# Ledger of designs, part 92: designed miniproteins, single chains, continued (2)

Each design is a single chain, and the fold is of that chain. pLDDT is the mean over its residues in the fold that is shown.

## One batch from the design tools (miniprotein)

Design m7211
Fold by ESMFold2-Fast:
Structure m7211 (fold): chain A 85 residues (1-85)
Amino acid sequence: AEEEFERDVTLALLLMFAAIGKITGEVTDADVERIEKLADELIRHGTPEDLRIAADAVREFAEASTDPEQAERLKKIADRLEKAA
């Protein structure tokens, strides 16, 4: 179904952006906004497994971030994903 495809794409995009952020250690407001938007879509339509995978990826991105304020924002997104799982 289209909803299942959109869910799979949303998870894949979130994982990709989180992985890029983890590798670079650089986080912009636009990066956090993208992750937050993708996380909100997963909370609405994702499976508990998708939410757990996404939470772990975002948490790793937060830990790799060199900006403490952006790291805290990402950590809160990861917490929201875990609570929704």
Scores: mean pLDDT 79

Design m7212
Fold by ESMFold2-Fast:
Structure m7212 (fold): chain A 91 residues (1-91)
Amino acid sequence: DVVDRLLAALLAGSPAEEIARLASQLDDEQRREVARRLAEREQRRLGLDPSTLPTLAETVLAALDSLVEHLRLEEERERRLREGLPAEVDP
């Protein structure tokens, strides 16, 4: 399950590139589920109040979405290079 693999990678502190690759295989609902599960685990591990869960989940989701977008732009840059075009990509 890609959701479980991404959660495990996040908990293990895997490289950002691996996290981005796994996250890019998930749809929006699956990425929200990973963010929610990670937030719940961190909340329990750190002994934080459950009221922090929505903020933690949104923070994780935003970070995952940012990593996926960076991976997408890098793949577009590589595609341009393969076609002999400049490696310029608009943000």
Scores: mean pLDDT 77

Design m7213
Fold by ESMFold2-Fast:
Structure m7213 (fold): chain A 67 residues (1-67)
Amino acid sequence: QPALDEASALLNAIGKGLRAVEKAEQELGVTLPARESLRIAIRLGIDMLEKGLSDEEVYEKARELIE
């Protein structure tokens, strides 16, 4: 089902975005509220699917969005 495949891809991308946010928080020495971290992770997930970002690019964008 195309909708299930699309949902799975988005959930995987959001998961990668969340890991990038957590890594950026740790390296920058900041702690975001859980809701804000999730919001950034969703934005990163969408950007990964639309722009084909690499794991490194996702991490760099996470830093930019937190800073």
Scores: mean pLDDT 80

Design m7214
Fold by ESMFold2-Fast:
Structure m7214 (fold): chain A 73 residues (1-73)
Amino acid sequence: RPAIGPTGPGAEYVRELIREVHERSEELLKLLEASNLPPKEKGRLDIEIWSAAFNKDEEKLKEIKKELEESRK
């Protein structure tokens, strides 16, 4: 069973990255949960939010936010 964790040199960088990803995605994930989208669309957007947050893709995160806001029409 693999017991590999972010320990040792570079662990701080990995933890910081995870924290940033979580912070960036948290707001959008809350918006997604509050949206009245079908489960399939929520799943797609969930994956896109995590991917964009991990890659620090600010433009993609803004696009997703607009899409979530527009889904309320």
Scores: mean pLDDT 71

Design m7215
Fold by ESMFold2-Fast:
Structure m7215 (fold): chain A 61 residues (1-61)
Amino acid sequence: MSEILNKRMTLDQLVEVMRLAEEQGLSLGEFIDRVLALPDSWIPLPKGIQRSLLAAAELVK
């Protein structure tokens, strides 16, 4: 159950990140790179989304 819940939470955060990337006209990868390089200066993300994105990026590396 907890593992399924975590995957669902990650999917919800990923969908929001994809939406933000699309709004900026960037690919998901480009948007992630920008956020990781300038997390507080590039785009103000909700704390939850920012933490999930950073954790996901560490796992994908």
Scores: mean pLDDT 59

Design m7216
Fold by ESMFold2-Fast:
Structure m7216 (fold): chain A 120 residues (1-120)
Amino acid sequence: MDLVKRVEELVKEGRYDEALELIKKLSPEEARELINRLIPLFNEAVLNKDEELLILFDELLIKAGLLGELRAFYEYVVETSENEEIRELAREIIKAIEAGDEEKVLELSRKFIKLYVESL
């Protein structure tokens, strides 16, 4: 079954909850392929403050094993953000990444995206 194409279809249809459930079943290689296909949509999500799409991309980065890229982003946030709540949450996410706690990374990333989008 081509899970990459199915997840891409669900995302384009706005069926994010169903897409997120299938992302959990992707291999790291399939998750990386899907990230490459969805880069334009991710750029639109940042511009449109689309919380659901930003959460979906964080989950794809984690599934793809791109924790180094995710960590680098949160380290940048700690250095550049003037919002202490956002900085503290970014530090907690970095600690979860270092611990390999994917479930905690996902939970904290969702909270971060909500606060981050509201600050844009």
Scores: mean pLDDT 80

Design m7217
Fold by ESMFold2-Fast:
Structure m7217 (fold): chain A 91 residues (1-91)
Amino acid sequence: SLPSAEEIRNILREIALLMLYEKGEITVEQLRKAAREKLPESEEVDRIIDFEIGRLDPDGDGKITVEELAEAFGKSPEEVLQEAKRIKEKK
């Protein structure tokens, strides 16, 4: 069965956090590619991915920063980096 919108959102969040922790900045294209590698190919999944990525790039410059991710999730940049470190240490 297809993942729920909440599951897709959580997977995108984890991918974005890990990539930002390692690179400091990522592109919308890099995040979309990574998400497609971890999620099933479906028009419904693609629609949810596009919607959630739009929330992470509110200025529309095609880049996602730690600051933008923190704002999208109601956290500080420091809290986002700490969460990313915790996720990485579990793998």
Scores: mean pLDDT 76

Design m7218
Fold by ESMFold2-Fast:
Structure m7218 (fold): chain A 86 residues (1-86)
Amino acid sequence: DPLLETAEFLKRQAEADKARGADPELVDRIIELINKAIEAYKKGDVEKAQKYLDSALYYMNAALAREQGKDEVAEEFLKKAEEIEK
């Protein structure tokens, strides 16, 4: 299943980012959103599942930007992630 495969891939990427020194609170939020996406998908809400995965991806991009010292870019990604969650 492409959506579940994507969710599992992103979860593995988040754990790898944490191992490289990413913010643990941010990684935990990413994993929480991925788990919410999987639950929404299991309930048949594909649109909600995609929304949670999109939010998780923006949080992952924010973590990567911070790792690279691009704090302003990270804040833009965080704002997008938060807006998608609404």
Scores: mean pLDDT 82

Design m7219
Fold by ESMFold2-Fast:
Structure m7219 (fold): chain A 73 residues (1-73)
Amino acid sequence: SLDGSLAQTAADLRARTDEDVAELEKLIESGDPEQLRKARIRAIAHLVLAAAAGDEETVQRYRELLKKIDEAE
């Protein structure tokens, strides 16, 4: 059904966000200034996209990630 397809797409998008956040956490944990810059750029880009989509939960996740980046610098 269409509902099943939409639910699967939403699950796939959530899984991608979870994987991206986990990847960025690894960049933050590296302590490398270049990795921190990459993490910041990616987090800002994904935050802007989530905000444009009205996904407040994902916006909050990337805001928390940016706070961790600031604390690591």
Scores: mean pLDDT 78

Design m7220
Fold by ESMFold2-Fast:
Order: C-alpha cells, then sequence, then structure tokens
Structure m7220 (fold): chain A 80 residues (1-80)
C-alpha cells in the first residue's frame, strides 16, 4: 500500500507529540519512525497490526492498550 507522504509526515509529528507527553524521549529518527509506521499499516491482518503497534508502545514503557487506542485516533485525524 502506498501511503500519502504528507499524511505520514503529520502522523510522525503527532506520534512524537504523544510520546513526549508521556515522558518518552525517543532516540529514533523521523525516517526510522516512518519505516515502523509503514510496517504497521502494511500488516496482513488487523490482529497483526494491533500486535505490532501494541509491542511498539510496550517497548517504550507506554500501556499497550492506551497506545493502540491513541495510534488509531491519530490515523483517523490524519486521514489514514
Amino acid sequence: MEIDPEKLDKLVEKLKEYLKSNGVDLDISDEALKVDIRIFLNAESEASKEFLIATFFLTLGIDPKEGVKEFYKLLEEVGL
């Protein structure tokens, strides 16, 4: 699936704001975050997508249920 670059850039910006608001100082580049987001969005099933997103937030010390919920909210806000 080809993802709109402008929407992806907005998603990265909003995701970084969410992470910072939860005290996560993410030592990762915008390009690396874009790679992770593309992996999430190209998952073969909704269950696989939710698992990947949940694991991402879990590794950052964020509650995986709240992280997944916020990620889907951000997707809707940017039109993905």
Scores: mean pLDDT 80

Design m7221
Fold by ESMFold2-Fast:
Structure m7221 (fold): chain A 100 residues (1-100)
Amino acid sequence: SHMDEEAAKIVKEFGEEVVKIIEESLKNKESVETLIKKLLEKFRETAERLSKILSKEEVERLLDTLVIAVGSELQSRLDKESARKVIEALREEKEKLLKE
């Protein structure tokens, strides 16, 4: 459907921005806290965009998928403890966004 195409575009843009944020953070030797702040800002923006075109149930399923995908990217690029801290922050933010 037309809304499925728009959702796919939003998800793709989020993935590209996440990779860019992680790469810039590593290049600039930014703190894990700064990385968390930037990723949470993009995650919130993406959730808001998806909420305008999808049902609450569809948004919840997509946000779960996005957290898993970002978690895999973080685990491939960061040390275990830093990756865990960022993934935990994303999971907590997801729960807050879904609790109307």
Scores: mean pLDDT 87

Design m7222
Fold by ESMFold2-Fast:
Structure m7222 (fold): chain A 81 residues (1-81)
Amino acid sequence: ALPLSPAQRRLLYLLASLLARDALTSTPEEVEKGKAAIVAYLRSTLSPEAAALAEAYLDEVLRRVREEGASLAEVQAWFEA
């Protein structure tokens, strides 16, 4: 489990869900811009250690969508498990 508060973890899951949706529906350039904006926000609100772990989590979400063909529903189910 990530060393985040329940509220921070919920926010991360919501942002990751939005990023996964963008990966399925938007251009690669738009996805990378969206990811950069999310990472910048996380770095401004979390400790450097927590922000790095959250960024790694977002990278894993994108990997599952891009390399394993995970659907939005599958990504959302992963957050709930």
Scores: mean pLDDT 76

Design m7223
Fold by ESMFold2-Fast:
Structure m7223 (fold): chain A 98 residues (1-98)
Amino acid sequence: MIKDEEYLAHVQFDASREHTAEFLEAAREWAKEKGWTVLASSVDLGYMTFAAKTKEEAIEVLREMIRLAAEMGVRVKRAYVSTASKGVVERVELIEPA
């Protein structure tokens, strides 16, 4: 039997830019409100990883993180969905900060 794939939503951002810590705090509060699980994050290394039940949920997480980052002037370097069995399964288009 093929088990359902666990999806991981990965955001990598430029930790050297202003408001990175504020972005991470806002992202964690937003995830808490939506009931999404933050598995790992680092302000200093510039990343967050979320667990998702579906590929579509993982893409939604990434789109909202990209939107929030752009609104807060934080540059996202990469956004992608992975699974344990297939590696990277989706890349999400980036938005430049305002």
Scores: mean pLDDT 74

Design m7224
Fold by ESMFold2-Fast:
Structure m7224 (fold): chain A 84 residues (1-84)
Amino acid sequence: SMAERAEKALEELLRFQQEMLEKKLAPGKEFIEELKEKYPDLNIEELPELPPEEQERFLRLKKEVEELREEAEEVARRRLAEAE
């Protein structure tokens, strides 16, 4: 299900963020600015700094989670509207 997939992706993202935070790593300034622009509702200043390869992974996961969440909400609304 889309909802389960979105939940799993979000869980992986949060786990990754916590792991990086524990290692005291934070995204570079350029990466932070990009995330703020794409995800203005997020508290980006609190993110741990990430190595370049991990920055790409984090950005990809963030985008994937957001897309999956939006899709899951759309699907859920349609199914509810169809009395399903």
Scores: mean pLDDT 55

Design m7225
Fold by ESMFold2-Fast:
Structure m7225 (fold): chain A 93 residues (1-93)
Amino acid sequence: SAMELAQEALEIAREAKRLGVEAMRLAYEAGDRKLLLEAIGVAIAAIGVEFEAELILEGRVKMSEEQAKRLLEVARIALEKAKELLKRAKELL
């Protein structure tokens, strides 16, 4: 269960990172510094989830199901924010 939650968090975090990095690129091209900083923050959060999920899946860290659920929640929030920031960045170009 904790391993399955960590795997889902990893997949979501990877997508959030991909969208966040694209939002960073578009915000930079548009000259929107505020949007760029917000996109950087989302990408960093996604990288953090990816890092923790990989450690769990490699068996390097033991995590409770409740901790894994929180990791998944952070991943889902990062993905939602990445999608919103990417949408906003696309509207600037």
Scores: mean pLDDT 89

Design m7226
Fold by ESMFold2-Fast:
Structure m7226 (fold): chain A 99 residues (1-99)
Amino acid sequence: MSKEELELEVQAALAIMIAATARVFAENDPSASPELVELARRAYDLIVEIANKALEKGDKETVDRVIELAKRFAEAVSNHDLEGVREIVEEAEKLLKEL
């Protein structure tokens, strides 16, 4: 394994961990609407799929994009921003179709 390959694995894992944390936060937040929780679960599933596919292809650009998407997802969830989480799902679906 090259240093670049190891770095991509770590970055992909980081994106998944950020997204997992945001999903768990939404699921355990008593003020979160059922719709926010459902969208958070969808965003998590999409981020995991994108991260894994990007890693399989050695696609550093897509790994960088999915990390930023995971960070924005976590921010939207922490702000109870339903429309922000919906936008993350739409962007993730578009990104996945490009892979």
Scores: mean pLDDT 87

Design m7227
Fold by ESMFold2-Fast:
Structure m7227 (fold): chain A 100 residues (1-100)
Amino acid sequence: SVEEVISEMEELADETLKKLEKETDDEKIVELIKETIDRLMELFEEGAKTASAEEREKLKEKVLSIINELYEQAEKKITDDELLQKLGKYLAEKRDKILA
């Protein structure tokens, strides 16, 4: 169900945030966030296959919320400005794909 997909997305976000709390390496932080976003995109695509229009909007809202939360944590932890900028561009691309 869409509710089950949303629960999986929330669990994935919580797990990633716990891992990010302990990680201090900028490259590993970026890798972890990208891996999480890739899995989040897979969950969105699977949920969207059976979702109504209203349910699809709920999935979009949840994905965008998680992307924003992960980027906020990256901004607080990453010290390499160029790496943070590249991550921001990557996440913006994924956001635009969700909104299309």
Scores: mean pLDDT 87

Design m7228
Fold by ESMFold2-Fast:
Structure m7228 (fold): chain A 115 residues (1-115)
Amino acid sequence: SKELEEAKDALVYAGHIVIGVLLEMLQMTTDPKIKEKLQQLIKKVKQIIEKTKNAKTFEELKKNGEELLEVIEETIKIVKEAKEKGEIPESVANKIITRLELVRKKVEELLKKLE
């Protein structure tokens, strides 16, 4: 359906925004433990995007969106950790957190429409 395809596109787009944030964090941080966590999350988001592109049902999209929300929450925790360790500037960390919270809200709104 048109609604299914539009929901897929929206979730794929949200996933790409999250990857962009994770890659930006990876370029700024020097802590090997934080880098490893970021790389694992990039891999997970890529898998979510692939599953979303191939989704045939609203139930599959809802599951993929819920997994993306988990990644967003974990990314926010990592950004806060990197900020506390002085790995990234506070102003940059706060902008990244704000961007992630906006993406989170959009994904949550999308998932409510799929109920």
Scores: mean pLDDT 90

Design m7229
Fold by ESMFold2-Fast:
Structure m7229 (fold): chain A 77 residues (1-77)
Amino acid sequence: MIPEEKIEELAEELIKAVEEELGVELSEEQRKEVLEIVRELAKVFEAGQRGEVSREEFLKAQEEAAKKILELAEKEK
C-alpha cells in the first residue's frame, strides 16, 4: 500500500507545480480535491501492482487525473 505520507507529498508537489505554472492560488477546497485525485490514482497504481489493471489502464488514469486537476485550476479564472 502506498503510504498516506507519500500521497500527501505527491499532492503537495502537484499543487505547487500547478500554482507556479498557471499563476493561480488554489483554495483549501481545491487542494483537498487534488489530494483525493492523487489518492484515487494511488489506488489504481496499487491495483496494477497486484496485476488487476494494465499499464495502459494506469496511464489512462494518470491522463484523467491531470485533466481533473487542470479543470480545477481553470475555475480560478
Scores: mean pLDDT 76

Design m7230
Fold by ESMFold2-Fast:
Structure m7230 (fold): chain A 84 residues (1-84)
Amino acid sequence: SPVEAVEALKKGDIEKADRYGAQLVLDGHLEVAQAFGKAIKALKEGNYEEASKYFEKLADILEQLGHTEAAKLAREISEELKNK
């Protein structure tokens, strides 16, 4: 689910986040999966500024789809990354 995917990233479990990201594709959340994949890629590359921007976009998409708790978590991650 989107919440589980973002929670895994919040905890720094990138491997678990990748598995949950794949599940988002299977569940038909293609737009969420694309934004999530870009955020993970930026994190793996140590590009915290770019990752922060992708997490903001992810949060906006999640909010539009009604995933309010996942959106909140994505915004929290974005804010944490801005301060790195």
Scores: mean pLDDT 78

Design m7231
Fold by ESMFold2-Fast:
Structure m7231 (fold): chain A 99 residues (1-99)
Amino acid sequence: AELPEEEREKLAKEAEETNKLKITTPEGVVKYVDLSKMKREQQLAWQWLQAKKLYGEEYAEEQLKKFLEQALKAGKITKEEAEKWLNMSEKELYDIIIK
């Protein structure tokens, strides 16, 4: 189904204005991040935060450990990097996402 041209122009404008993820830090700071411009580390940090909120911390940590173990075996990260990810605070994860 084709939308009228005027509605497509309105949706395109709204998409340009709203094609940003609204992130609220624990301190109440609001930032808007363009999902299409997120680096891999920012995407991982966001997925980690969402998993904690949706599935709980224990489940999120188990999934992160599994992901990091697979990345280590594939040579994509170092052992030090994996340990750094597992020990990141929620604040440090938000700092990665909003930088």
Scores: mean pLDDT 70

Design m7232
Fold by ESMFold2-Fast:
Order: sequence, then C-alpha cells, then structure tokens
Structure m7232 (fold): chain A 97 residues (1-97)
Amino acid sequence: MSAEEGARRAEEYAKKATSPAARKGALSGAQGARRGAEADPDNPEASREAELAARLAEHAAKTGDKNPSKASGGGIGALGGGLSAALAAGAPLAPGG
C-alpha cells in the first residue's frame, strides 16, 4: 500500500467513527499519515505506517459503534500509527500534553 493510499483510507474511516474521541484520534492519525505521504510518498516506512494508521482508524470506527469506551483506545492507536508515518517521512512531532 502506498502512503497516500493508507492516508486516504485512514481519512475515510475517521469520517465513519461515531464517537467524538475515536473520530478525533482517527483524524489525527490520518493527518499524520497524510503529512508523511506528502513529505516522502515513496518511503516504504511511511507507507507501512500509513497502512497501520488506516487499520487502527478502521478499528476505531468499528469499536466506537459497538463500545464507545473502547473506541477511545482505538482512536489513540490510530494517532500513534499516523505519528509514526509522519516521523518516518521526517515531519515534525506534535508536542505532547
């Protein structure tokens, strides 16, 4: 999967997340994956991390529909995947809380 394809899939699943927490996490992950794809679309590590972000966003969307409390964990996972994709492509880190 290309980094762009992974980012696009993550964005689609983020839009399908029903809980606000899951959607926020999935959107952040998708944004990180998108930034990674823009910085280095041919980077195999960015592509792998974008795929992970897409999978985690899908999980967040599905879990949010069934179990809102578990959706928060899925959303956080999607953020992690997207951040990794951005890091692999050399994008700046978002400051932690």
Scores: mean pLDDT 64

Design m7233
Fold by ESMFold2-Fast:
Structure m7233 (fold): chain A 87 residues (1-87)
Amino acid sequence: SQERAREILGLLFGTAQDVADARSEEEVRAAAEEGLRRLETLTDREEALRLTATAAEFGAAIAELDGAPEEVVEAAREVARRLREEA
């Protein structure tokens, strides 16, 4: 439905922003975990994992452009890689 698609896109972009705004590796993991949990309520686990991985990668790119510490950017990319492998 249009409502579900809009909700999924909203969660995807929201999760990307939460990852981008993270200030530590722990905050990156928490943001991705929350995003995954919420997406799993709207779609199947495989799709939720792929969407969360995409959000984490996009968030990492935004964080890098904003000058976030390399450790935080790498944590976001590592989370994305693991989620994609689990999907």
Scores: mean pLDDT 88

Design m7234
Fold by ESMFold2-Fast:
Structure m7234 (fold): chain A 98 residues (1-98)
Amino acid sequence: KTKKIYEELKKRLEELGLIDKEVNTQEMLDALKDVAPEAAKHIEEASKNMGKDRQKAIEHLKKAADILIETIEKGVPLTDRQLLVAYYLLKAKLELEE
């Protein structure tokens, strides 16, 4: 489930000393294009819809997070930057589901 993978990502980023690093939208897209291009596409759509259709933006963020959860569960190796992006997307999904 989302929270379990989020906690695992948090622990990994703490070990890497990256937990306090911030990522802008372009950095997020660039990181995801190599490992999860469909997730990058959903982040683009979410960004585009944030000012016009909040619910649609939320749906795209959740889809991006779900793709990254599946990618992690498949054991695909992630770079430090990709781990940080996954952490922020899973954090956003958890906050939006509360």
Scores: mean pLDDT 80

Design m7235
Fold by ESMFold2-Fast:
Structure m7235 (fold): chain A 74 residues (1-74)
Amino acid sequence: MTPRERNMAQAMLSMRGLPVESMARSMAQAARAAGLTVGQLRRAGELAAREASPEDRPALLRATDLAVDILRRS
């Protein structure tokens, strides 16, 4: 895991409890600002989900998928 991917994963964990759509937009914006690729954003989301509680994992994974779609359209 690169430092950029780890920093993004920590940012994603900080977004826990937000609506999925809000998380996705924030994740995509942060990824664009950091210059992350789609692959790096997906890996960061997978890391965040692994570190999250089981209750938060589905929302983080769904937000990551939406964020990837937003980033690809940008």
Scores: mean pLDDT 82

Design m7236
Fold by ESMFold2-Fast:
Structure m7236 (fold): chain A 72 residues (1-72)
Amino acid sequence: MKYIHIKSVEELIDLLVKKLMEETGEKDPELIREIIEHIIKSIGLESFDADVPENASLDELGKVIQEEVQKK
Protein backbone atom coordinates (compact mmCIF):
# COMPACT_ATOMS: atom_id res chain seq x y z
CA MET A 1 0.00 0.00 0.00
CA LYS A 2 1.42 3.38 -1.04
CA TYR A 3 0.85 6.58 0.92
CA ILE A 4 0.91 10.00 -0.71
CA HIS A 5 2.38 12.94 1.23
CA ILE A 6 0.05 15.97 1.20
CA LYS A 7 2.23 19.01 1.95
CA SER A 8 -0.28 21.90 1.83
CA VAL A 9 -3.95 22.88 2.07
CA GLU A 10 -3.88 23.44 -1.72
CA GLU A 11 -2.76 19.84 -2.37
CA LEU A 12 -5.47 18.61 0.03
CA ILE A 13 -8.15 20.63 -1.82
CA ASP A 14 -6.93 19.18 -5.16
CA LEU A 15 -7.23 15.64 -3.75
CA LEU A 16 -10.71 16.28 -2.28
CA VAL A 17 -11.93 17.79 -5.59
CA LYS A 18 -10.69 14.71 -7.48
CA LYS A 19 -12.31 12.27 -5.01
CA LEU A 20 -15.65 14.12 -4.87
CA MET A 21 -15.82 14.34 -8.69
CA GLU A 22 -15.14 10.58 -8.91
CA GLU A 23 -17.89 9.77 -6.35
CA THR A 24 -20.57 12.18 -7.67
CA GLY A 25 -19.84 12.08 -11.42
CA GLU A 26 -19.84 15.91 -11.46
CA LYS A 27 -18.01 17.34 -14.51
CA ASP A 28 -17.55 20.93 -13.24
CA PRO A 29 -14.28 20.98 -11.23
CA GLU A 30 -14.68 24.71 -10.43
CA LEU A 31 -18.04 24.12 -8.71
CA ILE A 32 -16.63 21.22 -6.64
CA ARG A 33 -13.49 23.24 -5.78
CA GLU A 34 -15.63 26.20 -4.60
CA ILE A 35 -17.62 23.88 -2.29
CA ILE A 36 -14.46 22.25 -0.87
CA GLU A 37 -12.71 25.63 -0.36
CA HIS A 38 -15.74 26.98 1.55
CA ILE A 39 -15.76 23.89 3.81
CA ILE A 40 -11.99 24.11 4.49
CA LYS A 41 -12.29 27.84 5.30
CA SER A 42 -15.30 27.24 7.61
CA ILE A 43 -13.43 24.62 9.69
CA GLY A 44 -10.37 26.91 10.06
CA LEU A 45 -7.76 24.63 8.46
CA GLU A 46 -4.75 26.95 7.91
CA SER A 47 -2.04 24.34 7.17
CA PHE A 48 -1.85 20.65 6.29
CA ASP A 49 1.01 18.13 6.27
CA ALA A 50 0.11 14.42 6.44
CA ASP A 51 0.54 11.01 4.77
CA VAL A 52 -2.71 9.73 3.26
CA PRO A 53 -3.45 6.30 1.67
CA GLU A 54 -3.42 6.67 -2.15
CA ASN A 55 -6.88 5.03 -2.33
CA ALA A 56 -8.38 6.81 0.74
CA SER A 57 -12.16 7.37 0.80
CA LEU A 58 -13.72 10.78 1.49
CA ASP A 59 -14.63 9.52 4.99
CA GLU A 60 -10.99 8.55 5.71
CA LEU A 61 -9.79 11.94 4.40
CA GLY A 62 -12.37 13.71 6.61
CA LYS A 63 -10.96 11.94 9.68
CA VAL A 64 -7.37 13.01 8.84
CA ILE A 65 -8.57 16.62 8.33
CA GLN A 66 -10.37 16.58 11.70
CA GLU A 67 -7.16 15.40 13.43
CA GLU A 68 -5.14 18.23 11.81
CA VAL A 69 -7.73 20.87 12.82
CA GLN A 70 -7.63 19.58 16.44
CA LYS A 71 -3.82 20.11 16.53
CA LYS A 72 -4.42 23.88 16.19
Scores: mean pLDDT 77

Design m7237
Fold by ESMFold2-Fast:
Structure m7237 (fold): chain A 76 residues (1-76)
Amino acid sequence: SPLEEAIRAAQKEVGAAYRRAVASGYAPSDLAAVLQKMIALGEQMLALARSRGDEAGAAATEALIAELRAQLAEVE
């Protein structure tokens, strides 16, 4: 689905941005705050994908949320 492709592309870009921010010495507390907001937006997108029966978009969004939660665990 177009949503699946967009979410997978966003996951790659967000992951790269996160790694760059960590390498650049961004404060863990600032990264945690941003990741929490991204997870909240991801949960909203997941609900929308599910409401539309977009199983592929929902699965891609679940994968993005899981990666964001793993990144949050690194900075807590």
Scores: mean pLDDT 89

Design m7238
Fold by ESMFold2-Fast:
Structure m7238 (fold): chain A 100 residues (1-100)
Amino acid sequence: MEGEEAEKLAEEGGKSGDAEKAKEGGEKAAEAAKKGLPGGGSGAASAGGAASEAKSGEAAKAAMEGGTKAAKLSSTREAAAHGAGGAASGAGGAFEAGLK
């Protein structure tokens, strides 16, 4: 529900190559963003970044996709804060998607 929890699931999925865990992390971030909870967008970006870093093919893709989706549903305020990360495209993908 919080971005921190989503990031943990994405990291575990990425490291073990478990696409289901990575997807679950992304889905939790998307749900938090949909409810307008603070950190939904940043949590989604963290989940996507963690998966990308792990370099587990399907798991990384699933987490990144979920993170991007959550960012689009996040508040405009969080989307506007994309510059705060200054991270690689992978890590900041969710924020970028929200800003377009």
Scores: mean pLDDT 50

Design m7239
Fold by ESMFold2-Fast:
Structure m7239 (fold): chain A 111 residues (1-111)
Amino acid sequence: SKEDKLNELLFKGYLLSRDIAAEYERLAEQTKNPKLRELYRKIAEKSKEFQEAFLKGDVEKAIETLKQIISLEDELAKVAREEGDDRTARLAESHKEIYEKLIKEFEELLK
């Protein structure tokens, strides 16, 4: 059913968000760059907001939070590139693509 597909996408988003948040939390602890640290922490925190929305079954809030994460990934990629950290910029761009695909799948089901 449409509801079953939506729940599957929410669970997939939950697992991805959890793993990506853990990666950014580790990067925040390891980095000496305060600008990158702040963005890593912001993305990890927004990922927790998505996880809470998933656990509550709040699809609208989950999608809204993913859009905010995508915006933060864009900002991280830009700042990382300005700071000469191409690896972090590519990581942020990769995560953005994953989340954009997930948003598109949600929006197609909610039509």
Scores: mean pLDDT 87

Design m7240
Fold by ESMFold2-Fast:
Structure m7240 (fold): chain A 79 residues (1-79)
Amino acid sequence: MMAEAAREGARAAAEGDRAGDAAKAAGGVLRAMGAALAAGRDREEAERAAEAALEAAREEGTPAGRLAGEAAARAAEGA
């Protein structure tokens, strides 16, 4: 769900200083998904954007980044 991904991003940001990388990863995932949907993309394109963002978040190697990526993937699945 898109709302779930947004909440996950907000939660990662709320973790503060020590989760700076997590907040960046969550923001990146949400921006990629939101940009695809805002451009009038269909579900398939939104899923592709979320998948790319998920891969980037996992590669960053932070636990919160990985969770943010998973939240975005679930949101794309629900779209």
Scores: mean pLDDT 55

Design m7241
Fold by ESMFold2-Fast:
Structure m7241 (fold): chain A 92 residues (1-92)
Amino acid sequence: VDALKQQAVEALRKLADAAGKGDIDAALKYADEAIALFQQLASLGVPGASSLASTLQKNKDNIKASKDDPFQLDIALSMLMMTSSVAIKMLE
């Protein structure tokens, strides 16, 4: 479980970095990796992992929906970065 948590933290840090740089394709890629890792953590009984997977999926969907609106995209990226920070703190 600890190795899987470390992988999730790494994916979340890459996600936050990509989102901070406005690299949408990289942010979506790392969001998918983080979602998959949190789903695995949920299957292993880690509390909160299922809820975080759902929140990350919603943030990912918001980015995709906002891709053509720079103002909404900035908000969606900020939300994704906030969720990533909370998720990292939960796993650390």
Scores: mean pLDDT 82

Design m7242
Fold by ESMFold2-Fast:
Structure m7242 (fold): chain A 84 residues (1-84)
Amino acid sequence: DELKEATRIFDIDGDGTISNKELVIVARNLGFDKDNDGTLSTGELQDLIRFFDKDGDGTISLQELVTMINRMKASGQVQDILQL
């Protein structure tokens, strides 16, 4: 299943959290890297972290990532993201 594959790719540590490095990859695929140079502005990265980081520790849970992917799938974006 695409959702399980996506979450496993980003959970390298296997602890159920996603690092800031993995978050940058997700942000690029979602189009948050609007200048398309492979970097995120500080504001773009902070907005993405705030959107998913409900506990304020600078990490994102797998559940939050799965929720995002489900919403993107409803808009037809997930297939393009997972193929990038």
Scores: mean pLDDT 53

Design m7243
Fold by ESMFold2-Fast:
Structure m7243 (fold): chain A 86 residues (1-86)
Amino acid sequence: SREEVLRILEEGLEALDEDIAALRARLAEAPDPKLERILAVAEELKERLEELRRRLEEGADPEEILRELQRALGETLARLREILAE
């Protein structure tokens, strides 16, 4: 349902905000190029989830938004795996 997809997006955004804050705190203590790239990936995912939430609020189909969310998460996971393999 619309309410279920909105809840998933809101919970995901809250978790991302916590992770971004934690990454920024760690980087403030010690520079780490790999963590800087992970932070950039997390910030990009946050922007994508915020856009999906906006579209859902504007009347987009919840099933379409859920598919886009799954795509965004899959692409983000692939980028994180690439960074971690370095």
Scores: mean pLDDT 89

